# Designed miniproteins, single chains, continued (4), part 38

Each design is a single chain, and the fold is of that chain. pLDDT is the mean over its residues in the fold that is shown.

## One batch from the design tools (miniprotein)

Design m13303
Fold by ESMFold2-Fast:
Structure m13303 (fold): chain A 92 residues (1-92)
Amino acid sequence: STEDIEKAWNRVRTGILALSDSVFDRIRRTLVEFGFLDEVSSKEEFVDEIRRIVLKYPKGSHLLLGILASQVYPHSPELADEIESLAKLLGV
């Protein structure tokens, strides 16, 4: 449902905002190097950009969310699980 998707996005957002700056910068750099994102300066801008891409580009979104979950897993297995749950709800 739309409500479940919004709750899943809020959980992912909260988890990304809770990452240390060094971990966030490393993940951000990795996604830029993979060509999924242009440079973003804040965690909030990063979440908003991922959400825009995921909602508009399902094929790219599958790879983006998979890479994001894999990069997050060593630092926050719980956040990685939330990203995978979001991907499942979105059908990407």
Scores: mean pLDDT 82

Design m13304
Fold by ESMFold2-Fast:
Structure m13304 (fold): chain A 57 residues (1-57)
Amino acid sequence: MKTIQELLDEVIETGDLEVARELGEKLKSLPGTVRSMVVDVLRDAGLDDQAEIVSEV
């Protein structure tokens, strides 16, 4: 099973929306502060669509 860090690195490298959705699903079991940090990292990288998917899942 891929870790959150592995999924985040893959989203940054590929921009894949399906990987972003998988990352969002993994974040459901963690505190909302972790999700917010991941969303901010994606937005800073210019991956706004991916950040939106992570925030909505």
Scores: mean pLDDT 81

Design m13305
Fold by ESMFold2-Fast:
Structure m13305 (fold): chain A 59 residues (1-59)
Amino acid sequence: SEEAKLTAVKAAQAAMDGNKEEADRYVKKIEEMAQRGEITPEAAANAKAHVDKLIEEVK
């Protein structure tokens, strides 16, 4: 969904800014979207993995 895509972008932006707490909140929203069936669990897992990598790179 477009909402999930925008949320993933916001999570990535927060991660790149070094705001781990904000990035985690957006990832949680993506996971909640998967729980509601708006996206696949695999898509949510991929988004989380991408954000986790960005957080690790910038710390």
Scores: mean pLDDT 79

Design m13306
Fold by ESMFold2-Fast:
Structure m13306 (fold): chain A 62 residues (1-62)
Amino acid sequence: SHESFFTTLETEILNDSHLSPGKKASLLSELEEARQNSNLTTEQIVGTVLAIIGEIEDARLK
């Protein structure tokens, strides 16, 4: 479960014009680490999603 969240975020990160290539690589690495962790709770996955969204918004204000 939650695979659709990871796929959607991956697509959004890859297509975001405000993120540098290095920042995209960092965020995709964090997303892949979370995706590989089969023991993450729904709350932990939501936390990861919100953290990544915050990083995107911070990059836009840079």
Scores: mean pLDDT 74

Design m13307
Fold by ESMFold2-Fast:
Structure m13307 (fold): chain A 114 residues (1-114)
Amino acid sequence: MIEELKRIKEEIDKMIAEKPSYEQLEDFLVEVYRKLKEIFGQDLSDYEDKWDKEYEVEIFKQTLIDIATNVFGIDKEELEKLFEEAKTSEEARQKILQLVKDYIDYLIEKLKEE
């Protein structure tokens, strides 16, 4: 688990460096979400693997918003705006990638406490 999460973190750092388009960001978010579901099962979302890519992006987005709001104290409205701005703004996409990285760091810390 921790080694797999560290690998995801390395992939996020690579994605940050490559400055992805919005489509590349969505593809990456789906890959991260699927890997997290595989690692933790239902512990992260209680959602089934029956949805298409578009629904998986939306569910992971909602998961990130919920975690950022409840764990990191970031305003929900600011996060929803950030995801909308990511469609055209490289800066917004970079902020989302950093948020995903912070979420992975949070999961690693929780696993180390056990």
Scores: mean pLDDT 74

Design m13308
Fold by ESMFold2-Fast:
Structure m13308 (fold): chain A 90 residues (1-90)
Amino acid sequence: SERERIEAEIARWEEAYAAHREQAIADLRARLAEHREHLLAQIERLLEEGGLTEEEAERLRAALEAGDAEGFLALLREAARRLAAELLAE
């Protein structure tokens, strides 16, 4: 059906977006131990670009301050999935 076809296409777009984000997250992981100020600036930029909500930005900053690299990456992935879902729903 048309609905099943659209849902399958959305799933493919989410997978493609996730794969693209996996590369960005890998780059970010390499930088996580190098420069906290740079990462904070990237969070601010993503917030301004509409890639993050204020709540997501606050949680990401908290994870950085705690030195929680895994939590930071998980929060970033969750934000990416939310953004993909919003873009596809509109």
Scores: mean pLDDT 71

Design m13309
Fold by ESMFold2-Fast:
Structure m13309 (fold): chain A 61 residues (1-61)
Amino acid sequence: SIDEWLEEKEKRIPTATAEEAWRIAQEINDLMADNELSPEQTEKARRVIAEAVRKAEALRA
């Protein structure tokens, strides 16, 4: 399911490299562009993207 897929991506963020974190954000953005998500799924997707972007930026700072 989309929920399980997003949860799996979120679990990868703490140990991700900057490149991997950016790829996670891109993959979720692509999912949102290609699929109609529920409001709850959209909120979760946006949260995980924000977490991935923060991780990537922190590692490059």
Scores: mean pLDDT 82

Design m13310
Fold by ESMFold2-Fast:
Structure m13310 (fold): chain A 88 residues (1-88)
Amino acid sequence: AAEHVAKGLEHYREGVKAYAAGDTEKAVEHLRLAAEHLREAAALAEGRERLLYLAQAYGALAQAYRLAGDDEAAAAYAARAAELYEQA
């Protein structure tokens, strides 16, 4: 779990930096990788910790879809992330 959390958070930070630099394509790439690592961390976790990692993963995925222009997918994943945060 710790390795996947660390990699997920690092990719999330790199995605935010890429977006701030105007590199939308690289931002989407890093946000998708962040979501993948956080989903793997969730698979290894239980209880509240699993819900929080899944919420973070879906949040990153929602941002990736929004930047890619898929507003419908972005809204769906953002709603799912919000539900998981409320359950945690």
Scores: mean pLDDT 85

Design m13311
Fold by ESMFold2-Fast:
Structure m13311 (fold): chain A 65 residues (1-65)
Amino acid sequence: MRLEPRDAAEAMVQVGKVAEELGISGKELGERIAKAVGLPPTPAGVAKAVLEHPEVVNEIIEELE
């Protein structure tokens, strides 16, 4: 699965949906994403990571599939 959000709100919704499909919490997926790009594991940090580093985020999701 791949994330292609248009804004921060859509990014957070897509992270939650992907986490559900992977069988993990949105918080756990968000923390993994934030750590991989060196951003804080907060909602703002996770949204920024997804919007600015979609390639790294999609690689993490593929590794968890």
Scores: mean pLDDT 76

Design m13312
Fold by ESMFold2-Fast:
Structure m13312 (fold): chain A 52 residues (1-52)
Amino acid sequence: QALIDAQILKAMGVKTIVRGLTGDDSQGKTSFGTDTSIIRNTFGIDVIVKNP
């Protein structure tokens, strides 16, 4: 699911980063601006959406 989600978001002109099971990536959120949305997929892998 994570790969499918990442591919869909890429096609929409956003960049996604798939991260293994760990804590939140607050550093990534800061670097990506104000996007505080993390997409959790079925496998529990966090996907961070990056602004263009």
Scores: mean pLDDT 45

Design m13313
Fold by ESMFold2-Fast:
Structure m13313 (fold): chain A 90 residues (1-90)
Amino acid sequence: MEEELKELEKEEEEARKELEEKVAELLKEGREKEAEELRRQYEAQLLLVKFKRALEEGDEEKAEEYLRKLKELAGEEKVERLLESVEKEK
C-alpha cells in the first residue's frame, strides 16, 4: 500500500509538471486564453479526484469544499453531470 501511494503521488506530480510546462510555453507564445483554459481543465480534474477521495473517506466538509470549487471552475451544469457519474459508480 505505501508503494502504491508513492507511485500515485509521483504520477500526479509528473502530470502536474507537464501541464505547468505546457501552460508556461503557451504564456510565452502569448496564447494566454489557451493557457488559462488548459489550467482550468487540469484544476477541474484534480478537484474531481479530490472530491471522490473525500467522499470515500467520509469527509463531507472537504467534499463540499471541492464541489464548490469545481462548480466555480467548470460551471454548475457540467458538475451535475459529473456527480451523476460518481453516484452511479461508473
Scores: mean pLDDT 71

Design m13314
Fold by ESMFold2-Fast:
Structure m13314 (fold): chain A 88 residues (1-88)
Amino acid sequence: MEELMAGADAQAPEIKELIRRLFEAVEAGDEEAAAEAARRLGELAARSDPIAEGVAKIAVAVVVTSLRNEGREELARRVAEAFDEGYA
């Protein structure tokens, strides 16, 4: 139980930190940093509990949708592809 609880706590802070980095990179226009954060989110989501995985997927979907609504389709595609690469 302690190991399982420690694992869940470790995954949640890492996911929140990567989501923060993704949003900051997108705001800064740093396409490489945004793609790297999305890729790491995908990797972590694939190995996380269902709730943490869902949070990561929703965060990426929100970012991608926001970028497309702003006409930033190329960055939206890059973020989506990077997440999918990490998740695979």
Scores: mean pLDDT 77

Design m13315
Fold by ESMFold2-Fast:
Structure m13315 (fold): chain A 94 residues (1-94)
Amino acid sequence: VKASPLLVKAIKVEADRWLAEHPDLDRVEAIAQAAHFVALFTPNEEDRLAAYYAAGKIVKEEFGPDKLEQAVEAARLAGATDEEIEAFIKGFTE
């Protein structure tokens, strides 16, 4: 799975919206919630995994390699499945 530029943009926009509405949220948590929200409206499993993959790329781009554990925890709390968490980790590490 490769990060779609449209999904990256959609997740970044949605994460910024979540942070504006919930200023007490951690930015990593906002990105995880944005990925879950984008995935929720996607009926296809591959597209849901692609959303989490894009979120992983965003977290690494914005925070570097040291945030993987926090980001995985945030994804789980947002409601990610084990397969979605795997896609997120793959996006982060690739």
Scores: mean pLDDT 80

Design m13316
Fold by ESMFold2-Fast:
Structure m13316 (fold): chain A 71 residues (1-71)
Amino acid sequence: SMDEIVPLVIEDKDTGEVYELRTERRLARLVGAMIAAATKEGSEIVVRSPDPEVAEAVKEALESRGAKVTV
């Protein structure tokens, strides 16, 4: 199957960590969940992607772990 690979930037404002990634659209939620597992509850996170579906999936995964997310 052909999946479009899109850029994704996740910045943890509490730690200063920046994750510069590329993801298949269908894997965006999984990527968000993996980053969420390494993120403290209540952290302020910024998500950037040119693909709004990717940004939303990552935001939802991070918010499910208690992060405060800006897109």
Scores: mean pLDDT 81

Design m13317
Fold by ESMFold2-Fast:
Structure m13317 (fold): chain A 108 residues (1-108)
Amino acid sequence: SEAIKQLEELKEQIEEEMRKIREAKTREELLEHLDKLIALYAETIKVAHSDPRVSEADLDALHLQLERLAGIRERLEAGEISLEEAKEEAEKVTEEFLKLVDKIIEQL
């Protein structure tokens, strides 16, 4: 399946971006990688949405994780959370996002 292949490739890109997030040493560097991660989440949702077998409930669940990630980015930009807090929250959100992607792949 083309959708399965694209989702697997996007998972690898998300994991690579998470590696860079873990290594980020400044707020500016972390914000750059969070912006890239947000774009990868959005692309993953577009691919999932393109397959009619993916349920509205699963798409809504992916969108919720995207909103959570965007909220982390906004709080970091506002100086409301530390670099380490932002990294920890992004890790947790991404773990949940990738579990949803795995569930979708198994159902295709």
Scores: mean pLDDT 91

Design m13318
Fold by ESMFold2-Fast:
Structure m13318 (fold): chain A 77 residues (1-77)
Amino acid sequence: MKVVVGSPNAGKAARYLGEKYGIHVAVGENVDEAIELAKRSGAEGVAIGAPNLDTARKLAEEVAKKLGADEVIVLDE
């Protein structure tokens, strides 16, 4: 797993991954969903949604730790 991106909008995070990294992405709205989608799709990047920036950071770090991601990014609204 190359990167995990957290944002208040998971779709926005997925778009950012596609535009900046050109990698295959999975989109989840919670940690377990993000992990499941990443494993099933073979994605190199994961986007995860959250209600706010602080929660986005916490969830992205948790997903990254469980998937062994090289990088964690948090996007503002």
Scores: mean pLDDT 83

Design m13319
Fold by ESMFold2-Fast:
Structure m13319 (fold): chain A 76 residues (1-76)
Amino acid sequence: MEEKKKRAEFVRKLAQELGEALDNYIKEKGLSKEEVEKAGRIARDGLAEMVQAASDGDLEKAREYAKKAIEKIKEI
């Protein structure tokens, strides 16, 4: 039980970091509505991959997915 709670907290923190990175990037770059929608989709896909990796016990892979999502957002 405790391990599952720690993994859930870890994913929550990564999700917060991903969301903050998304919001900051949108603000700094002045993204269009279409670009914001694209960035949001990348963030949602990345979050799903992070949750799956963490549920499989692979916290390192979960962090990698968060980093990849942020990189993809910055490519917009």
Scores: mean pLDDT 81

Design m13320
Fold by ESMFold2-Fast:
Structure m13320 (fold): chain A 63 residues (1-63)
Amino acid sequence: MEEEIEREVRRALGLIAIAVAANSLKDPKKREELRKQGTEILENTEDLDEAVKEIFKLSEKLK
């Protein structure tokens, strides 16, 4: 029960990070690329802190 709640919260936070990072970009094509690659990062990274860091690092490269 607690582990399930933690997993759901971590997923929600990861999706919020992707949305925030994508909204920082002005180009709609770059926003789509960030959403696609950000989702792959989130799915392939167990550590939420590492996933969020990589997502924001990607958004900086796309600016």
Scores: mean pLDDT 78

Design m13321
Fold by ESMFold2-Fast:
Structure m13321 (fold): chain A 70 residues (1-70)
Amino acid sequence: GELEEKGLKGGEIMQKLIKEGKSSDEAAKETEKILGPLSEEQREILREIGEKLREIGDKFQEALEKGTKG
């Protein structure tokens, strides 16, 4: 259905934007612009997805940097 299509596209767009270095909030806003208007609940879910993706990326980056005490 329409919600499932928006969910799938939203996930793909969020993943791309987070990989580009966008914040969770920035990624969620850009995703909404691409998908069209979202409910407040849907916007909150996108922010949470973006925050989780960003946190995983940041954790990995920190692990790499902690190996190099310069």
Scores: mean pLDDT 73

Design m13322
Fold by ESMFold2-Fast:
Structure m13322 (fold): chain A 76 residues (1-76)
Amino acid sequence: SAETNREVAFIIGRASLIVMMGRVMKAPVETLERELKRLEDDFARLKETHTLSPEQLAEVERELRLAREVVKELKQ
């Protein structure tokens, strides 16, 4: 649905923002970890309340993986 598509786009946008905050804005890693945890919790809730296509699930998981990789890299 249009509502589900907007919620998915919002989660993806937040994941991209975490990547931008880490790579470009040099935000503190602790801040990025907290935002990533909140985003992962929000995505888990979205999966319980909305019917997501396999493609939508794969897209969000890919963007979350990229955000996790950025946070992990900054912890080194």
Scores: mean pLDDT 86

Design m13323
Fold by ESMFold2-Fast:
Structure m13323 (fold): chain A 78 residues (1-78)
Amino acid sequence: SLREKRAALSAEERQKMLELLLKVTEVQVELIKAGKLDLAEELSARTIAILKKFIETKDLEAAEKEVEKLIEEAKKKL
């Protein structure tokens, strides 16, 4: 299960996942402040999908690139 795969993550992998979540949260806060609630919700949903894929594949570089792309797209809409 995804929960079991998450439990098998190394401390370094868990830290990187939390750092990606933090970066997304910063942009989500700005979208909420700007009244762009649908975009904030979409950013959350897409981030969850990327992190779920990371837990399954352990491909941190791919996860980082996908999150960075989402952040750039969201910032352009601010």
Scores: mean pLDDT 81

Design m13324
Fold by ESMFold2-Fast:
Structure m13324 (fold): chain A 76 residues (1-76)
Amino acid sequence: MTVEQLLPGARDIVDEAAAVLGLTLSEADRERLARRIAERLAALYNDKSLSKEEKEKRLRQLAEELEAAIRAAAAA
């Protein structure tokens, strides 16, 4: 799976997370965070050595990192 294939879904994830937090992102921050999420998801989906438990753990960590990044971007 490529970053470009995941990018539309990553944008939706960032938009939903920002909406849930009641925060507004600049277009630059939205695209930066979406690309970062797409890159992390591509790496995770392409790693066939990871167990289901490890994948779930990394997805939870990614969600927490995204929330923190959205809060930081909105506060800047």
Scores: mean pLDDT 82

Design m13325
Fold by ESMFold2-Fast:
Structure m13325 (fold): chain A 78 residues (1-78)
Amino acid sequence: SEREITILEARLTVLLSSVWFLVKYQPNNPEAQEIARKDIEEAKEILKELEKMLGKLTPVQQKAREQLEQLEKQIDEL
């Protein structure tokens, strides 16, 4: 439903903001990196659920997937 999609997109936005904040302001904190990795995995599950509901991710959701991939690579390089 449209309501369910909106809720999932809102949660995805919160998770992306959390990961971005932790990477930017806590790059040398291993505990922050672990939280960021868990948030990335939750965001990936939300994207999978959205893809199942819609059959295909929207351009906005696909950009979110790309942002998550970039943030995950940044954490792996720390």
Scores: mean pLDDT 86

Design m13326
Fold by ESMFold2-Fast:
Structure m13326 (fold): chain A 70 residues (1-70)
Amino acid sequence: SREEELRAEFRALAIEALRAAQESGDEAALDEVARLVEEAAGRMAAARTVAELEAVVRETKRRLEAILAA
């Protein structure tokens, strides 16, 4: 289902972002990524529609990319 695909995409995104932050050696970036992933996981759990899940995944991806680009 689209919901299962979005939840899998979120999980993959979180794993990749945490790995990238760990590889960077930047402890502040790793802490920020970990906090964002935890916050976003709560939003994913609270989402009631596919559109809400898509919005959370899209926003989380943008925010993770911004942290890792800094």
Scores: mean pLDDT 88

Design m13327
Fold by ESMFold2-Fast:
Formats: C-alpha cells, sequence, structure tokens
Structure m13327 (fold): chain A 75 residues (1-75)
C-alpha cells in the first residue's frame, strides 16, 4: 500500500520560527524512528515571519531528510 504519512505543524506566534521548526522536525523524526510513520514532515512557523518544512523518510535502514527553511542565521 502507500507509505504511512504524518505531518507535524507548530505555529506558536510567541515563539521564533526556528524553534517551532526545530521542534516539529524532532517530532517528525521520532514518528519515523518509532515506526508510527514511514514518511513524516515537520512544518514550523513563528511570529517573526520565518518558517521551515522538512520531510524525514527511512531509506535502506537510515533516516534521510530534505526540506527548506527561511530561518535567519545567528550573527
Amino acid sequence: GPPRRAVVTLRDPTVHGGENFGRAVLEAVELVRSGEADVATGVGGGGDGHSGEYTIERRDGRLEGEGRADIPRLP
């Protein structure tokens, strides 16, 4: 059948996009690692207007990820 897919979305407006995004990705990783999902996407956005999306998949016994984030680098 088709792969089991999950999406974790965190958009707390009192938190920066980087923190919401990081937490969403960590939850997505755990869903794939635990076997609850075959593919999981973490989506995070914050009140600072920054956001990110990252998809985690298990391939050949390894966790692989791909995505994009508009998160400012630390100075």
Scores: mean pLDDT 79

Design m13328
Fold by ESMFold2-Fast:
Structure m13328 (fold): chain A 69 residues (1-69)
Amino acid sequence: SMADREEGLRLAREALELARQGRAEEAGKVLSKAATLLGIPVGAENALKAGQEGDTVTVMAGAAELLKV
């Protein structure tokens, strides 16, 4: 739905900012929710794992991909 898309993009922006701050686990969780709302289940699992592993670069890349128009 449009509401899910808007919320997903909002969460992707938050995940990007959290990752920039080095808050990898939080960023991964937020990005996982964003990917789920945008219909990308594989992206959701990958985001959560990257966050848990402290991989801010992968979280930032994932967030940037979701924000491309």
Scores: mean pLDDT 85

Design m13329
Fold by ESMFold2-Fast:
Structure m13329 (fold): chain A 98 residues (1-98)
Amino acid sequence: MHPFYKLLQLIAEQKFDEAIKLAEELVKKYPDNPLAWLILGEAYLMKGDYEKALEAFTKAAELNPDNPFYWRAVAYAAQKAGKTELAEEYLKKAEEIS
């Protein structure tokens, strides 16, 4: 099974710690792949660890800065972490790219 499908299954089953572990392994194997960091961020987001989700999504956006999807993910995590001004900045960046 593709690693991303296994991660989606773990998230659906609310096995967030297992999803985080698999995502961390993907980041170690593919540190320059923005999707690896995106999946790590989503696993943290589902667990409610918004600060770590923000860090992971920010790394994904830095690796693929021309894709507005990653900046919207950063903005969402920032909003969840209570960083409203930071969320507004990243949302604006996503709109400028779109």
Scores: mean pLDDT 80

Design m13330
Fold by ESMFold2-Fast:
Structure m13330 (fold): chain A 81 residues (1-81)
Amino acid sequence: QVPSEEELEKLAEEILKTIDENIELAKKQGNSELAKKYEKAREQLLEIIKEIFALPDKKQAYRILTHYLDLAKKELAELKK
């Protein structure tokens, strides 16, 4: 079944929320360089998400968004250690 626009939007929102959590945690840890790196990655990710949403294959879009979410969550888990 083809993913809905709402499902793709929820994935994109969760990715951005996770990277925002990474930025906040880096700031709380006093790592201003890491926080700036994540802020730049967030700006780049907004552009990438727009490109993914433009893909005609919505199943492919869903797979790519899920991959980015997994990467963001892994980064957050490493920061919490």
Scores: mean pLDDT 83

Design m13331
Fold by ESMFold2-Fast:
Structure m13331 (fold): chain A 92 residues (1-92)
Amino acid sequence: NAMAKQKKKESLIDELKKLWDEYVRLRKEGAPLEQLRKVRDEINKVIDELLKNMTDEEIAKLAEELFGQKLDPKYITDEIKRLIIEEYVRKK
């Protein structure tokens, strides 16, 4: 069901934005490293789940929107995918 997949992606993006905002707030407040690590682990889990629901083509399009460069999906490693998602959330 394409609609269920789209709704799940939107929910995951919203959750990722909230976790990122919390992470930035905790860093500014000088929170302990262990608390920062816990939030980062949650961010990584949401990114992993989001990537399972996105195609390489969708990620390449997102990179083009963010950086103005057309990326060939075959050169997009899992590490690059994570960086693209993090940058997208950070600029929102």
Scores: mean pLDDT 77

Design m13332
Fold by ESMFold2-Fast:
Structure m13332 (fold): chain A 104 residues (1-104)
Amino acid sequence: MSMEERRRREERERKLEELKEEMRRLFEEATRKYKEFKEKKTHPVELFRALVEFYNRLLELARRLHEELEMSKEEIIKLIEEIAEEVGAPALLVTMVIIDIEYE
């Protein structure tokens, strides 16, 4: 009986869902900040800081997906694109992160 194998699979699935949820929240927050900037409610400096924090946190999530869940760069890029599309995030937020992950 592979009780140990089931436990490891369930823990991995739970961890993947937690990281996916965190990524979704990051895209939602960044999209909201970008929208507020377009409505002239936020200064460019505030948007820039929010985008830098978003970028750094998303790269850390990508690193965790690679190191902890053994996901390939291609799988991580697909996940980022899928979540960004679900959230309706601006293409700019997606392209910057994908270039950095693919190159580095």
Scores: mean pLDDT 78

Design m13333
Fold by ESMFold2-Fast:
Structure m13333 (fold): chain A 66 residues (1-66)
Amino acid sequence: DDALAEEIRRRLLEAGASEELAERIVRALKDGDGETAQRLGVELVTRDGRVDAGEIVGEAIRLFGL
């Protein structure tokens, strides 16, 4: 769902993720690759302490049924 993907990208950017990383996460979600999306979310939290961004990724994985 493009609308859901755009909302997730927007939230990740607001939480301080880079445009490149937000795009990679959204791409993984759209491809059904929950493992890659989760790994990228963990990297976001561990690199910059962006806990909110990690929570957004976890919720997005659930919303995509992954």
Scores: mean pLDDT 79

Design m13334
Fold by ESMFold2-Fast:
Parts: C-alpha cells; structure tokens; sequence
Structure m13334 (fold): chain A 73 residues (1-73)
C-alpha cells in the first residue's frame, strides 16, 4: 500500500541520516544522498506502473520528511 511504501521510505531516510551523522558527513552531503534515494524510488515505482499522481503524492510527503531530517541534522 501507499502507507507501507511511505513508512519504509521514511525509515530508510532516517537510517541514512543516522549513518551519515556517525560518519560526520555534512548536511549538503546528506541532501545529495536523499535526492539520489528519491530518484531511485521514483524510477522503481514507475517500473511498477504506479499512477503518476500516487508517485507525486509519495514524493511530496518524502520531501517534507527530508526537510525535517535536514533541519534536525
């Protein structure tokens, strides 16, 4: 479901942030990693024929979560 995809993606983004923080990576490096992750996610959902409006909804929600993670970082 969309909610399951969002929950897993948010957990993955949180794990990436924790790992990058432990490695003393900059906020800019974390942002780049997050953008790469979203790119892969969008491509994967497209190959599964997920409707574009649903992909856009997931992307928007994850962008908000990324902003929250970057603000805390």
Amino acid sequence: SLDDILAKSKKNLESIAEEMKKENKSKEQLRIFFEAHLGVMRMYLTTLNVPQEDIDKIDAELQKYIDELLEKY
Scores: mean pLDDT 85

Design m13335
Fold by ESMFold2-Fast:
Structure m13335 (fold): chain A 75 residues (1-75)
Amino acid sequence: SEREKLIERLKKLIEELKQLANDPTMAPEVRAYLKEQVEILEKRLKYFEENPDTPVELLERAVEGAENLVKEAKA
């Protein structure tokens, strides 16, 4: 389903952000920020998994936010 694809997408983005948060070439302040964002996204992912009736639009917004974080971290 579309929901299952978005959840899988969010999981992959969280794992990518975790890798960036542990990159020793990244500034300490950026790593700290990314670690905090990962914690927030993991809580959101858990909420979506526990609440399957939540609107798909909220999950789409979470994915978009995570994609933007990855883009900014790689810039």
Scores: mean pLDDT 88

Design m13336
Fold by ESMFold2-Fast:
Structure m13336 (fold): chain A 74 residues (1-74)
Amino acid sequence: MKVIIKGVPVEKLLPLLPEIPGFISYEVLSEDTVEFEVEEEPGLKERIKKFLEEKLGKKPKISIEDGVLIFDFS
């Protein structure tokens, strides 16, 4: 599945990408927006959310648009 992270500087996010549960690949869309592909499995969304909250120290606004999961930290 596709996941977007918004509102996090790319320099802070890139070192964390390989550690994201189910991580496959990524694309940088802007200075604070990254799209990445993860495995499609039950419970993975909750694991990714917890990982990002723990690593970034902030809770995102979560939405789903056209099947893409969005974590907005803005």
Scores: mean pLDDT 82

Design m13337
Fold by ESMFold2-Fast:
Structure m13337 (fold): chain A 97 residues (1-97)
Amino acid sequence: MKIEDLKVGDVVEIDGKKYIVGRVVKVTETESIINEFTGLTVGDKIKVIVNGKTIDAEVIGVSTDGAIINVGSKDGIKEGDIVLVNSETKELIVLRP
């Protein structure tokens, strides 16, 4: 499956795990806002995979734009990045379009 063919709200399966497609809508040095994901709540401990690196992180807030996570541009996240969210495993995979 091509990354460019992924649409927000799509469900994709990778290695037997189901992910909901979201996007990074805002980014600061230390925080990002991800839209179109479900099953995450404030205080959830998550694993963020970006550029082949796993970062232990947390959902620190929820806004009308999406959930706020404590991983940002210092960790290699950019606005417009695709995010694959598995709410059961609390795993987020960040992909470049």
Scores: mean pLDDT 78

Design m13338
Fold by ESMFold2-Fast:
Structure m13338 (fold): chain A 86 residues (1-86)
Amino acid sequence: GSHMIDEERIERIIRLTAEQLGDPNPEAWTLEDFERYVSAVLRLAVARAILKNLEKRPLTPEVEKDIQEAKEIIAQSEAELARLRA
């Protein structure tokens, strides 16, 4: 059968997530805003987890580059979330 994720179910999950994080009224957001929010939240969470793990490793040139990349993703994701929360 066709595997389509129910849009209403996705919106409900996103709304509950935003409410748990204390974000502004998600009911005012468009579908594009929900997609941007989910993308930013996921990228931020993953990048922060990567950064914490990298900070525990011996400092090599490869680790330094990965740290810098993670910091850039964090900054970009925080900027997007700030825009959506405005």
Scores: mean pLDDT 73

